# Designed miniproteins, single chains, continued (2), part 99

Each design is a single chain, and the fold is of that chain. pLDDT is the mean over its residues in the fold that is shown.

## One batch from the design tools (miniprotein)

Design m7654
Fold by ESMFold2-Fast:
Structure m7654 (fold): chain A 122 residues (1-122)
Amino acid sequence: SPEQERFLTALLSPNKEAAEALVAELRARDPSILTAPDAAGQPIFTARDEMGRTLLHILAFLHSEEYPEHFRFAVRTLLRLGADPSARDLLGLTALDLARLAGKLELAEVLEEVIAEHEAER
């Protein structure tokens, strides 16, 4: 949907204020937009593409290494929305594995740190 595309664009953009405003707008309009199940009944932010990739995988692959703090914000946002950092694609790769294979070592380090922080708070 257009709301999902705007949300994804904000997560890929270095504009943190726009990203926070968009997440708030989506939650205020219809919380189910962020938690709407895919055809298999999984929430949209844990929904998988044809390669078994979640939004977290897509973020780790597409996000620019120029903006590691924006990447940290985007990862924290997805984890707060219930994204599973241990989710594996059809090749058995996690988002962390994918970042490492793509040579995005700074983003891989940020991803490891944010996942550890998230797990320590539970």
Scores: mean pLDDT 70

Design m7655
Fold by ESMFold2-Fast:
Structure m7655 (fold): chain A 85 residues (1-85)
Amino acid sequence: FEVKGDIEEYIRALEVTAKAAEKAGNYFLAGQAYDELGRVYMELGDYEKAAEAYRKASQAYHKAGLKNFGDEMEKKAEEAREKLK
């Protein structure tokens, strides 16, 4: 279920997965990994890192040709930034 002690390991795994997917040209998987990373940072209250992760998810989805998913990620990044102000 919930593993609070291993959350940083999960974050590292998501970063590694996203970067590997980008290097492989699998921008859809990269977008999914960055989207999940943004969600995790939102739950942790790290809104600056959440905004950056969602921004990277948006870029990945746009590179995959998925404009609607990319636009949705941009909105999530803006929501995260609003919580900083």
Scores: mean pLDDT 84

Design m7656
Fold by ESMFold2-Fast:
Structure m7656 (fold): chain A 74 residues (1-74)
Amino acid sequence: MYELTPEQLEKREKARKITEEKVTKYFKEHKDEESLELFELYIKKTEALENGDFEKAEEYEKKAEELGKKLAEK
């Protein structure tokens, strides 16, 4: 298990960082500040989950849901 799990986590993290950079760049170039903020909240939630901080992860999730609702109402 240890042989696959660390390598899978590393590949997943690398893919995640590449995706995060591309998506962040896209929103910045299109001046979509609300979508950028929502995406940054998802990044922070993921980091909180990885650190075992479930309370902060839930806080970021709630902020993301509130922002998402505001975006959906437009």
Scores: mean pLDDT 71

Design m7657
Fold by ESMFold2-Fast:
Structure m7657 (fold): chain A 67 residues (1-67)
Amino acid sequence: MEEKRKEAEKLEKEGKELFAKGTKENLLKAAELFEEAARLYREVGDEEKALEAEINAGLALIRASLL
């Protein structure tokens, strides 16, 4: 499913952009986008990308908790 992978990649990119902005609100939104990207990567069978997105979501939540 090329369409779902493309959407996951788009969400991952948006999440990384929000993570880079570093405000608590942007970090919480980045975590949501990374979680959705992980879900889509799992649906297309890309477990490595799904795990990477889950890790990024966790890092965003940890960073937000420090703000």
Scores: mean pLDDT 86

Design m7658
Fold by ESMFold2-Fast:
Structure m7658 (fold): chain A 76 residues (1-76)
Amino acid sequence: LLEELSELEKAVLMALYAFGPLTARQLARLLGVSQAAVSRALRRLEEKGLVESRRVGRTTYYSLTEKGREAAEKHL
């Protein structure tokens, strides 16, 4: 599964596994990339069923699905 992900998609998956629910802005700061790049990676991961989003007020948080957590754990 990780072989089908870009390097940024893998980094986002592992960051969410390590640090829990994060915003796109927090992921961008953590990974040293643009928020636009992170948002594209998150969208692809949501399409693959590895990440889900939850809106709280005006802020969107991203977290691993059960499938995403299993994928991250198997490839640690």
Scores: mean pLDDT 84

Design m7659
Fold by ESMFold2-Fast:
Structure m7659 (fold): chain A 74 residues (1-74)
Amino acid sequence: NKEALEKTVKILEEMVKKAQELGRKDLAARYYINLAKVYKKLGKEDEAISYFEKALELDPNNVEARKLLEELKK
């Protein structure tokens, strides 16, 4: 359901903002990965790529984010 995915995006965006305000890079990276997965389900691959890259900027050793990003880039 597209509407449910769009609501999830708004919730995750607020959660990222709060995690950043609290200095919780670990939580912000996790929420960016979830945002990327939701955007992939919405067919918005460019946004998904952007959010995986943001997650890797905060957590460069995240194997899941790196693999999913490479799958989107082929």
Scores: mean pLDDT 84

Design m7660
Fold by ESMFold2-Fast:
Structure m7660 (fold): chain A 94 residues (1-94)
Amino acid sequence: MEKIKQADQLIAQGEKALAAGDNKTAADYYYQAGYLYLEAGDYEKAAEALEKAIELDPSAMGYGLLSEAYRKLGKEEEARKYQEKALELYRQSS
């Protein structure tokens, strides 16, 4: 499907931004890729992209999406861990 190809292209753009030292732009590309991988059902690639994104620019949404990816993979412990991180960031931004 075109979504996986689009996500792969976004990963490539993220790697270029990261090499240029633009962590925020790299994180934005990795978040977009992770979302597209989730929609395409490639949950392993979604988790990988979202982990890269949150390492560069942690967000409540990013942790929430990563929790969803791990839940889809049947990794309930990891899913719970990232859901708890998302809730903590939501409390701080309220």
Scores: mean pLDDT 85

Design m7661
Fold by ESMFold2-Fast:
Structure m7661 (fold): chain A 110 residues (1-110)
Amino acid sequence: GVKITQSPSSVTVKEGESATLTGTTSQDVGTSIDWFFQKPGQPPQLLIENVTTRVSGVSSRFVGSGSGGTTAQLTINNAQLSDTGTYYFQATDDSGRVFFGEGSQLTVVK
């Protein structure tokens, strides 16, 4: 199966700062890379599809970058308190199997 590593595992930023999260896969997954955001007790929300495609209704402050393959980045610009939660890297392999990373925890403080 695909092994996913996310870094950093935890990061704290102030309101208005930027945070960049990285996901890395043990094998090439092409552009089959999505980013999800989850608050505790809530369902995951899809933010970014296929490395760079921002989902309709998602703030332009969320930017997916990279060319795919074995790595991609999510940048949260102009961080808001409501951005606090866990961000998950998802990859899909050639067999259609879905894998999630362990998550990157973002804490936004005033």
Scores: mean pLDDT 90

Design m7662
Fold by ESMFold2-Fast:
Structure m7662 (fold): chain A 68 residues (1-68)
Amino acid sequence: SLREAPSRAVSDLPAEHLPAALDNAVTHARRNGADPAQVEELRRQAEEALRQGDVDRALELIRQIHEL
């Protein structure tokens, strides 16, 4: 059966899926005409949080990108 795509909310995603969620958030924000400089800054911070294993920070930053 074909499943619906997951919502943009990422709070229930496993940590290994966060990089894909980040890429989706960035793509969506850019398509919605978000400021590229703000998107890039938040993306960089989220990638840093993911490298440090700070899942909570990464989730918050991904959520902020979705709101742009």
Scores: mean pLDDT 74

Design m7663
Fold by ESMFold2-Fast:
Structure m7663 (fold): chain A 59 residues (1-59)
Amino acid sequence: MELIFEGEITADDLPEIASFYKKNKDKEVKIILKNATYDPEAQAALDFLKKKGVEIIEE
């Protein structure tokens, strides 16, 4: 399962990311960041997901 973000990711995007992870947590989950920037709160959430085994790809 893949979730794609482009551009600026902020704290307002975290509920969507969390919902996607909860819905797909028994599946292989990939988050693709295309030319993305993120604030410290979004970065911390992405780091947490990496610890949970979510693959994060930056392009």
Scores: mean pLDDT 75

Design m7664
Fold by ESMFold2-Fast:
Structure m7664 (fold): chain A 72 residues (1-72)
Amino acid sequence: MSDKEKLERILEAAKAAKSAAEARSAAYQLGVVAREMGNEELAEKAFEIAASTAPAEELREQAVELAEELLK
């Protein structure tokens, strides 16, 4: 599976997240893919979201925005 296909699947998972745990899981997956792509800066941002105690709505929005940034 290409990095783009992985990111598109994670973006859909982030958009569908109903809980903080689901949003954090999507963010963690973004971090792994970003690191595989050599984008350490965005990988660190993703892992920060994955470790965040922010509400589900904020975490979902942050994960979606980061996935969209990685897809540019």
Scores: mean pLDDT 84

Design m7665
Fold by ESMFold2-Fast:
Structure m7665 (fold): chain A 77 residues (1-77)
Amino acid sequence: GREAGERAREILEETGKKLGDPTIIAQGEVLRRLAEEGHQRGASEAARTMSQVYESQGLTEAAKAFREASRILEEAA
């Protein structure tokens, strides 16, 4: 739970820093909090939705990071 959320946050923090996008970093922190509170399925679904949104915008690196975050959260649920 908590470990999966923290791992997802770390991936999104690294990606957000690399892309210069503080919104991605903030989104990672939201996913970590949801996972800590026991909402791992909800966090995984939110990350999947964000991956699709970023992919539709052509932001492939952000989409990939959210897809990986979703996978980590899903496997821990």
Scores: mean pLDDT 84

Design m7666
Fold by ESMFold2-Fast:
Structure m7666 (fold): chain A 78 residues (1-78)
Amino acid sequence: INEAQELLAEGKYEEAIKLLEKELAKKPSAGVYTLLGLAYYKLGKYEEAIEYLRKALALEPGNVIAKEKLKEAEEKLK
C-alpha cells in the first residue's frame, strides 16, 4: 500500500494500478480498493473509479475517503 500511495503522489497512476492489482490478488482490502478508485479517478476513468470505491465501502462503510471520492466521481458522470 505505501508503495502504491507513493506512485499515486508522483502521478504514476498506471504503475500504481498494476501494483494495487497485485496486492488485490494477495489480500483484498478496503484500502486497496480505495487506492484503485483514486488511481482511476486521477486517470479520468470515473466509471471504474466508482466500481472500486463501492467495493471499498462494502468492506468498510465508514471509509470517509472512499465515500467522498465516490461522490466526486459520480458528479463527473452527470
Scores: mean pLDDT 84

Design m7667
Fold by ESMFold2-Fast:
Structure m7667 (fold): chain A 71 residues (1-71)
Amino acid sequence: MEEAALAAMLALLDRAAALGDAAVAEAARRARELVRRAAERGEVSPEEAEELARLERVLEEALRAALAALS
């Protein structure tokens, strides 16, 4: 479900951004812009979906590393 995937991505981005990492915050900003553009069109293009998947992986790695450092 496209809408559920975008919502999950935004939740991950909010969580990652809360860690105070500038690179994570920038990746979250980029992903939010892609989501906003997709919402405006009513769909996600294949290129946008690929970029979102890439950003999600980067943010998951950053979140995992940050949580390990905070532990």
Scores: mean pLDDT 70

Design m7668
Fold by ESMFold2-Fast:
Structure m7668 (fold): chain A 82 residues (1-82)
Amino acid sequence: MNLSAGDALETVTEAINSKDITEEKAEKAGEALKSLLRETAPDLSEEKIEKAAKALKDTLLANPGTVTLDQAAKAVQDAAAA
């Protein structure tokens, strides 16, 4: 998926604010995050990018409509650091 960093951030933010988070929306947010991380953190390994995307997807699906941007960012950062 060819997303600009701005489009990727918009997709992630839309998913975080969704009260009706679906697996499809969470997957799309994960893919958008991968694109964003490849652009903004090019030193990050693909394995860490995959872990970050999975952490975002899992967090969104576990907490539909209640995830804050800060909680999502922390989950992503923790997964990327592991």
Scores: mean pLDDT 76

Design m7669
Fold by ESMFold2-Fast:
Structure m7669 (fold): chain A 63 residues (1-63)
Amino acid sequence: SALAERETRISLLAVEYVRQGLSPEEVKKKALEEGWSEEEAEELARHTAMAQRGLAAGAEARA
């Protein structure tokens, strides 16, 4: 579905931003500046926080 596809894209983008050293707050600000809705920007920030915790374990992103 479109919702599942969107969630997957947001998750992958969040992982990429974490690799670039961006915080969830910086990611939210960047998304808003690029024209994302507040709802989408908050979703991306949440996924960024989750990805940050996963990558900090020194392993691939958890399932």
Scores: mean pLDDT 75

Design m7670
Fold by ESMFold2-Fast:
Structure m7670 (fold): chain A 80 residues (1-80)
Amino acid sequence: MEKIEEFLKKVEELAEKADPQTRALLDALINVVRTLAREGYSAEEIKRAVDFAIDHLLPRLTPEQRAVLEEVRKIAEEAA
């Protein structure tokens, strides 16, 4: 739980510094993580879901958006 909260806090801080389109993507990701945590998924399962979502989105994003999502992945790895 606490590792998930640390991840969410860092991603929210990243979203506050992002452009509106990137912020919307990060807000959607935060909402998914919060929903999975509420449904009782483990931190490891949530991390796998985040990694999967990022990998699926990366080919469709701008280079700037990709850089931000790669930072989210690093935050998730440090929190796990």
Scores: mean pLDDT 77

Design m7671
Fold by ESMFold2-Fast:
Structure m7671 (fold): chain A 57 residues (1-57)
Amino acid sequence: GPLAEALMVRGGGLTPEQARIVAELARQGKSPEEIAKAAGVSVETARNAIALYRATE
């Protein structure tokens, strides 16, 4: 979806699988720490992805 595509391009080069996990968990209101652990990215990357998610909502 548009959010996952934005995360792959603007979210620091996330893979499609990582972008999907981040988008799903951000939609569920998970913390940056939980998203980072689940997607295998840094907490900073997870925070940036959440900020992008809020900007696109």
Scores: mean pLDDT 72

Design m7673
Fold by ESMFold2-Fast:
Structure m7673 (fold): chain A 61 residues (1-61)
Amino acid sequence: SPADEMIARLREAVERRVSPEEFEALAIEVVNRAVELGLSDEEMDAVGAAMDEAARELAAR
């Protein structure tokens, strides 16, 4: 699903240890795309949870 692809991109960003600037750009892109595609509330929650997790992992490194 589009949500699964977005979650995979967020996890890939963590594995690649992207800069804060790159992560911010990716987060904006993911949010804009999720809204454009009209993701369900459950899909939006899953993407949001993955984004929060990715942000925490990048901040800890």
Scores: mean pLDDT 83

Design m7674
Fold by ESMFold2-Fast:
Structure m7674 (fold): chain A 118 residues (1-118)
Amino acid sequence: AAAEGVRRGAEEAAKAGKEAGGAGQAAGEAAAGAAAGGAAAAGGMSAERAAGAAAGGGEGAAELAEEGARRGGEEGARAGAEAARKAAEGARAAGPGAAAEGGAKAGEAAARGAEEGA
C-alpha cells in the first residue's frame, strides 16, 4: 500500500546514506526525515511531531511516515511523496556521489510507493 511505499523509501534513504558514510549519511537521513515529516503533517499529526520526524532522520522516520500515511490516507501518502521528491531533488543538486544518489533514489522510491501502492 501507499503507506508501506513511503516507509520503504525512507528506510532505503537511511540505508543508502549510512553505506555512503559521513556526509552521505546526513543526506540519506534528511531524505528519510522529509518523507516522514510530510506524511505525518498530512496525517494530522502535530507540527512538533512532523518537525521532529524531519529533523530526526533515519531511525523512526520510516515508522512515522507509515503512520502519517495511514492517518492521512491517500493525502498523507501524497504529501510524504511530495516531501520525498523535494528531498531527492535537493540531494541530486549536491552532485554525483553515493549521498546524492541515495537521497534521490530513496525519494523517488517513496514517491512511487505512495502513488503506485495507493
Scores: mean pLDDT 58

Design m7675
Fold by ESMFold2-Fast:
Structure m7675 (fold): chain A 83 residues (1-83)
Amino acid sequence: SEKELAEKAAELAREAAENREKILAEAREELSGRLSPEEVERLLEAAREAIEKFEKAAEAAEAGNYEEALKLAEEALRILSEA
């Protein structure tokens, strides 16, 4: 069901958020070979903001507020697409 899928997605988003600093460090290493330092920091800042939104989306989903969870997840994806 949509609820079960949203709850599983929220679980995965929470796990990603808990590993935020590790994910950002790995992303910095990967991007540093391809982009300027300024571009790397811009993308990492966008990634941090998006991860924070995903953390809030996971909390909303755990509270049963799936509408708010989807809205926050969409905001996170928008931040990444605009980066």
Scores: mean pLDDT 75

Design m7676
Fold by ESMFold2-Fast:
Structure m7676 (fold): chain A 65 residues (1-65)
Amino acid sequence: SHMEKIKKDIEAVYRAQLAYKKGATLEEVRRAMREAGASDEVIDAVVKKLEEGKPVTYSDIKKAL
């Protein structure tokens, strides 16, 4: 369902942020998100925010969908 897809995207984003905070590189974050099934647009939106040192929000993800 649409809700289940949204939940997967949010979970992938949450895990990506935690990995980055624990010292993962942006390239490692990109690989992990791609393996989780995130689109390149979603990955790019997340990586951009992490690189800027800003929190990733669901609004950022919705804009990439």
Scores: mean pLDDT 76

Design m7677
Fold by ESMFold2-Fast:
Structure m7677 (fold): chain A 77 residues (1-77)
Amino acid sequence: SSMKEEEEKRRRAELLEGIAEGLKLITEGVNKIALEEAKKKKDEELIKKVEEENKKLKELTEKSVKELLEEAKKLLE
């Protein structure tokens, strides 16, 4: 029965790692699209605002990814 608990922990760790990778890719894609759309409007203030928001989103995503990966590691301890 401890074998099923170890299997569950491994599956949860793999899911957390997958979510972390997915969040990183989604954030990169969203940030790219947002910046490209801002550049199309040729508005320098809008471009700067989008760059600042993209940086904030990247920092939040990096923190969330780190937390998910730390949770995954703890499950395998």
Scores: mean pLDDT 87

Design m7678
Fold by ESMFold2-Fast:
Structure m7678 (fold): chain A 68 residues (1-68)
Amino acid sequence: AAASRAELLRMLDDADPAVRKAAILVLLTRGDEELRARAIEVARATRLPDVRPSREAVQRVVALVRTL
């Protein structure tokens, strides 16, 4: 769904680095071609944050990917 895609893209730019890292890691493995490409761009441009990914954010990203 377009709404799920928009939320995934928002999470890649989230103010919380733990949320951004969760979105990057999940989308690299479970995202479609466009979401994977965006996650790669974000990871390369910003470097992966030196923080533990948010468990709640990981669960949310996985759930959103399942609705695409």
Scores: mean pLDDT 82

Design m7679
Fold by ESMFold2-Fast:
Formats: C-alpha cells, sequence, structure tokens
Structure m7679 (fold): chain A 66 residues (1-66)
C-alpha cells in the first residue's frame, strides 16, 4: 500500500485533511513508528492542527523515506 492510499483510508470524511493522530495511525499501518518529534514536524505543516495530505504528500513521503 502506498502512503497516499494509507492516508486516504484514514480520511473518513474524504475532505483531504488528517490530524496528527490519524497521520500516526496511517504511518503505523505502513510499518512506520513515527516519534512525537516527527509528528510535531508534520503538524508544523499546518498551524490549525490539520494537514492537507493531498497537497503535502511529497513532504510526507520524504519524512517517511529515510
Amino acid sequence: MSLGQALAAFDKDGDGYLSAKELGLAMRSLGQNPTEAELHDMMDLSPNGLVHYKDELLTLEQMVAA
């Protein structure tokens, strides 16, 4: 499963936004274990606490691809 597919699976509302909690769950579904620091960095992509994952997909992929 690609990162985009995993993120879409956790986007129950289909609005293209995910919270840090949902991002953490989606990444764990891919076998990743994001730290609190990594989740904080992802939250910095959106000051309102929601990440538009469709626009930020490349950045999120870069954070996962060590």
Scores: mean pLDDT 69

Design m7680
Fold by ESMFold2-Fast:
Structure m7680 (fold): chain A 59 residues (1-59)
Amino acid sequence: MQLARAVAPVPKTSEDELALRPGELVEILEEVDEHWVLARSLTTGEEGLVPKSALEVLE
């Protein structure tokens, strides 16, 4: 399981995106491209696209 932590607030600007607060943990499910990952929030269980620049990989 690839874990990451949000290091910046991530706003939800489209239906495909995941909103995150700083410090929230996510599981990286898939690398979509060089800038975006598909992630699942460990807090809410919601899935969506997150910019890689907003995440710190833990595992």
Scores: mean pLDDT 79

Design m7682
Fold by ESMFold2-Fast:
Structure m7682 (fold): chain A 61 residues (1-61)
Amino acid sequence: SLDDIIAFIEGVLRSMESVTDPAKARELVEMIERAMEYFKVPEEVRKRLLERARKILERIE
């Protein structure tokens, strides 16, 4: 279901909190973006998840 896909993506975002390699973090963000587009995640949810990913990336500088 869509909820399962969103839960999966949120799990990936939690895993990103432990990533220290910026290149690996960027790969994970790209995978999340592709998954959201493929499963047609609603725009408001997509924006929220991508904003969270952006903040995690900024911390991995």
Scores: mean pLDDT 83

Design m7683
Fold by ESMFold2-Fast:
Order: C-alpha cells, then structure tokens, then sequence
Structure m7683 (fold): chain A 60 residues (1-60)
C-alpha cells in the first residue's frame, strides 16, 4: 500500500540521516515525496522534495 511505502521510506530516511549518508537520505526523501504525491498530499510531498534537494547540496 502507499501507507506502507511511506512508512518504509520514512524509516530509510531516518536510518540514512543517522548514518550521515546524505545521498541515501536524499533518495529516501525523494521516495517519500513520490508516495505523498500519489496520496495527493502535495504540501508533504513538497517538503520531502525540498529535503532531498538540501541533502544533495551537502554532498561534496
């Protein structure tokens, strides 16, 4: 389900952030954004995409 996808993407994001893996965190945030977009939760999708962009900007 989309709800399971959100939960899994959120967990992956949390784990990547804890590990300092900005690339994997950006991937997880993008997946979270896509899942929220599929639900029609546009504001949450935009927040997730913005986070992904910010995380990518931290890669050397």
Amino acid sequence: SIEEKIAKSQQALNEALAAGDHFLAAVAASELGNAYEDLGETAKAEEAYQLAKELLEKIP
Scores: mean pLDDT 84

Design m7684
Fold by ESMFold2-Fast:
Structure m7684 (fold): chain A 106 residues (1-106)
Amino acid sequence: SEIEKAVEELEKLRKEIVQLGNEMLDAIDNGDVEKAKELKQKMVEIARKALELARKYGLPDEVIERLEQAIRDLEKADVTDKDALMDAFNRVLQALAEAIRALREK
């Protein structure tokens, strides 16, 4: 079904963000701040694609707003503050999991 394909696409985007997030945290641990910034930007771009899918399939406003806020928080997060960055990263993953669940309920 079209909804099943959209769910698979959101799950793929979430998995890509997990992979990039792990690479970003590794870059920080190795002192590569510029690589961490580049990886964070790529994660924000992928999360914005997931947001476009959430809007396209008419997910609840609350789900869309939480994802939008999580993306803004990640974009603003300082890569030199690992704890704040991990919190912002985890909020994006939680918002994406909520979006996937909401889409499955359609």
Scores: mean pLDDT 90

Design m7685
Fold by ESMFold2-Fast:
Structure m7685 (fold): chain A 102 residues (1-102)
Amino acid sequence: MEEAKELVKKAGELLIEAAKLFLEESKNVTRGIGAVLRAIGTKFQAELLLEQGKIAEAAKLIVEEAEQLKKIAKEEGIKNKELEKLLEEAIKLAKEAIKLAE
């Protein structure tokens, strides 16, 4: 259970790092800043859910935002291997947290 919470926290940190890389690569500064703000908000909302013991719900928020950022990056034609790796790792850790919590 503690391991599941740590996986969600790590996934949130990776999501923020991915959003920062997206901001650097994006030609649309407003969209880039929006992605960073959404990632930060998602991490803190997930943290509040973790405090309530809602680990699966917290992890799902991380997965949904990471998948959305992956889609937006693809739509902008951004090809950055580190960005893709960070998003895939965030999704993987969050899904592992769901398995440990259920």
Scores: mean pLDDT 87

Design m7686
Fold by ESMFold2-Fast:
Structure m7686 (fold): chain A 64 residues (1-64)
Amino acid sequence: MSDEEIAERVSRETGVSLEAAQTAVELAKNGVEADEGARILVKQFGVSLETAKRAVELAKELLK
């Protein structure tokens, strides 16, 4: 899958914005841990920690 397709799926399945989903994909590609990536998404986009963690975890799964 392309990075764009992964970001669109993360956005649809977690409810985060496409911009937040794109950031989650970049963090996952750089090997950032889900908890650390979730904190970054919370700070930048104001999403809940649970939703942010799901977004990063899903991006990591889709990048396999």
Scores: mean pLDDT 84

Design m7687
Fold by ESMFold2-Fast:
Structure m7687 (fold): chain A 75 residues (1-75)
Amino acid sequence: DLIEEARKLLEEAKKAIEEGNVEEAKKLLVEASKKVDELKQLAEENPEKREELEKEVKELEEELAELSEKIAEAE
């Protein structure tokens, strides 16, 4: 499940930031971003699931932006 995989990667990235492991957090955010991009493609290709997938994508994008900002502040 791409949504569950993306959420797990974001949670791991958040923990890495809290532990001061910025390098690991960056790798995890790149992987999470790829999962979010795959979900966006699925939403475009599947009108029946579009509303559900768009809601999940919005939540994941907001978390990605927040964590990316925290990494930038740590550098």
Scores: mean pLDDT 80

Design m7688
Fold by ESMFold2-Fast:
Structure m7688 (fold): chain A 65 residues (1-65)
Amino acid sequence: MTKEELEKEVRELIERMKKLADSYPEFKDELNKAIEEAEKYLERGDPEKALKVIRETLKKIQEKS
């Protein structure tokens, strides 16, 4: 996977997480924090770290469910 392909995947995941935050208010704070952190990594040119933040956050939410 190229950096450009990974960046696109991360952006699509951020969009999905925003929709999840609207649908599941109990996870809204955790999802919004992960979105903010992932967007900061994308701005820094580090989509791999952005993806890691997203995956770790989704795993924690899944474990709480």
Scores: mean pLDDT 80

Design m7689
Fold by ESMFold2-Fast:
Structure m7689 (fold): chain A 55 residues (1-55)
Amino acid sequence: SPEKKAEIRQLVLEEASLTVQYLKALMEGNVDKAEEYRKKSDEVSQKLEELIQSL
């Protein structure tokens, strides 16, 4: 559906943003923050997979 395609596009952008935040946290030596962003990225990836499979 058009709604699912729009949500997929937004989640792709969110995943990219989380990846950047993860790398920034690692560069700053903040391992706890990096793990937090990694977990959020995993959650977004799961949601993306479910939406893509439901197209």
Scores: mean pLDDT 84

Design m7690
Fold by ESMFold2-Fast:
Structure m7690 (fold): chain A 68 residues (1-68)
Amino acid sequence: MKVKVVALDEETVELILDEDGTLILPDGTKIKINGKITMSVRDLLESTLVVNGKSYKVTDIVEEVIVV
């Protein structure tokens, strides 16, 4: 599983996935992702990404961090 993170500012990132997934926030909120999502850095770092029935900690699967 590969993901790219684009740093939009100090608090906001765009997460880009090569496959459709579901993001589970620390409060239990589930967000379906189709290719990309914009979120706060705080929420993303503490969230779980589920793709094809497998769970990933986002920090373990980041391939590239891009600063724009």
Scores: mean pLDDT 76

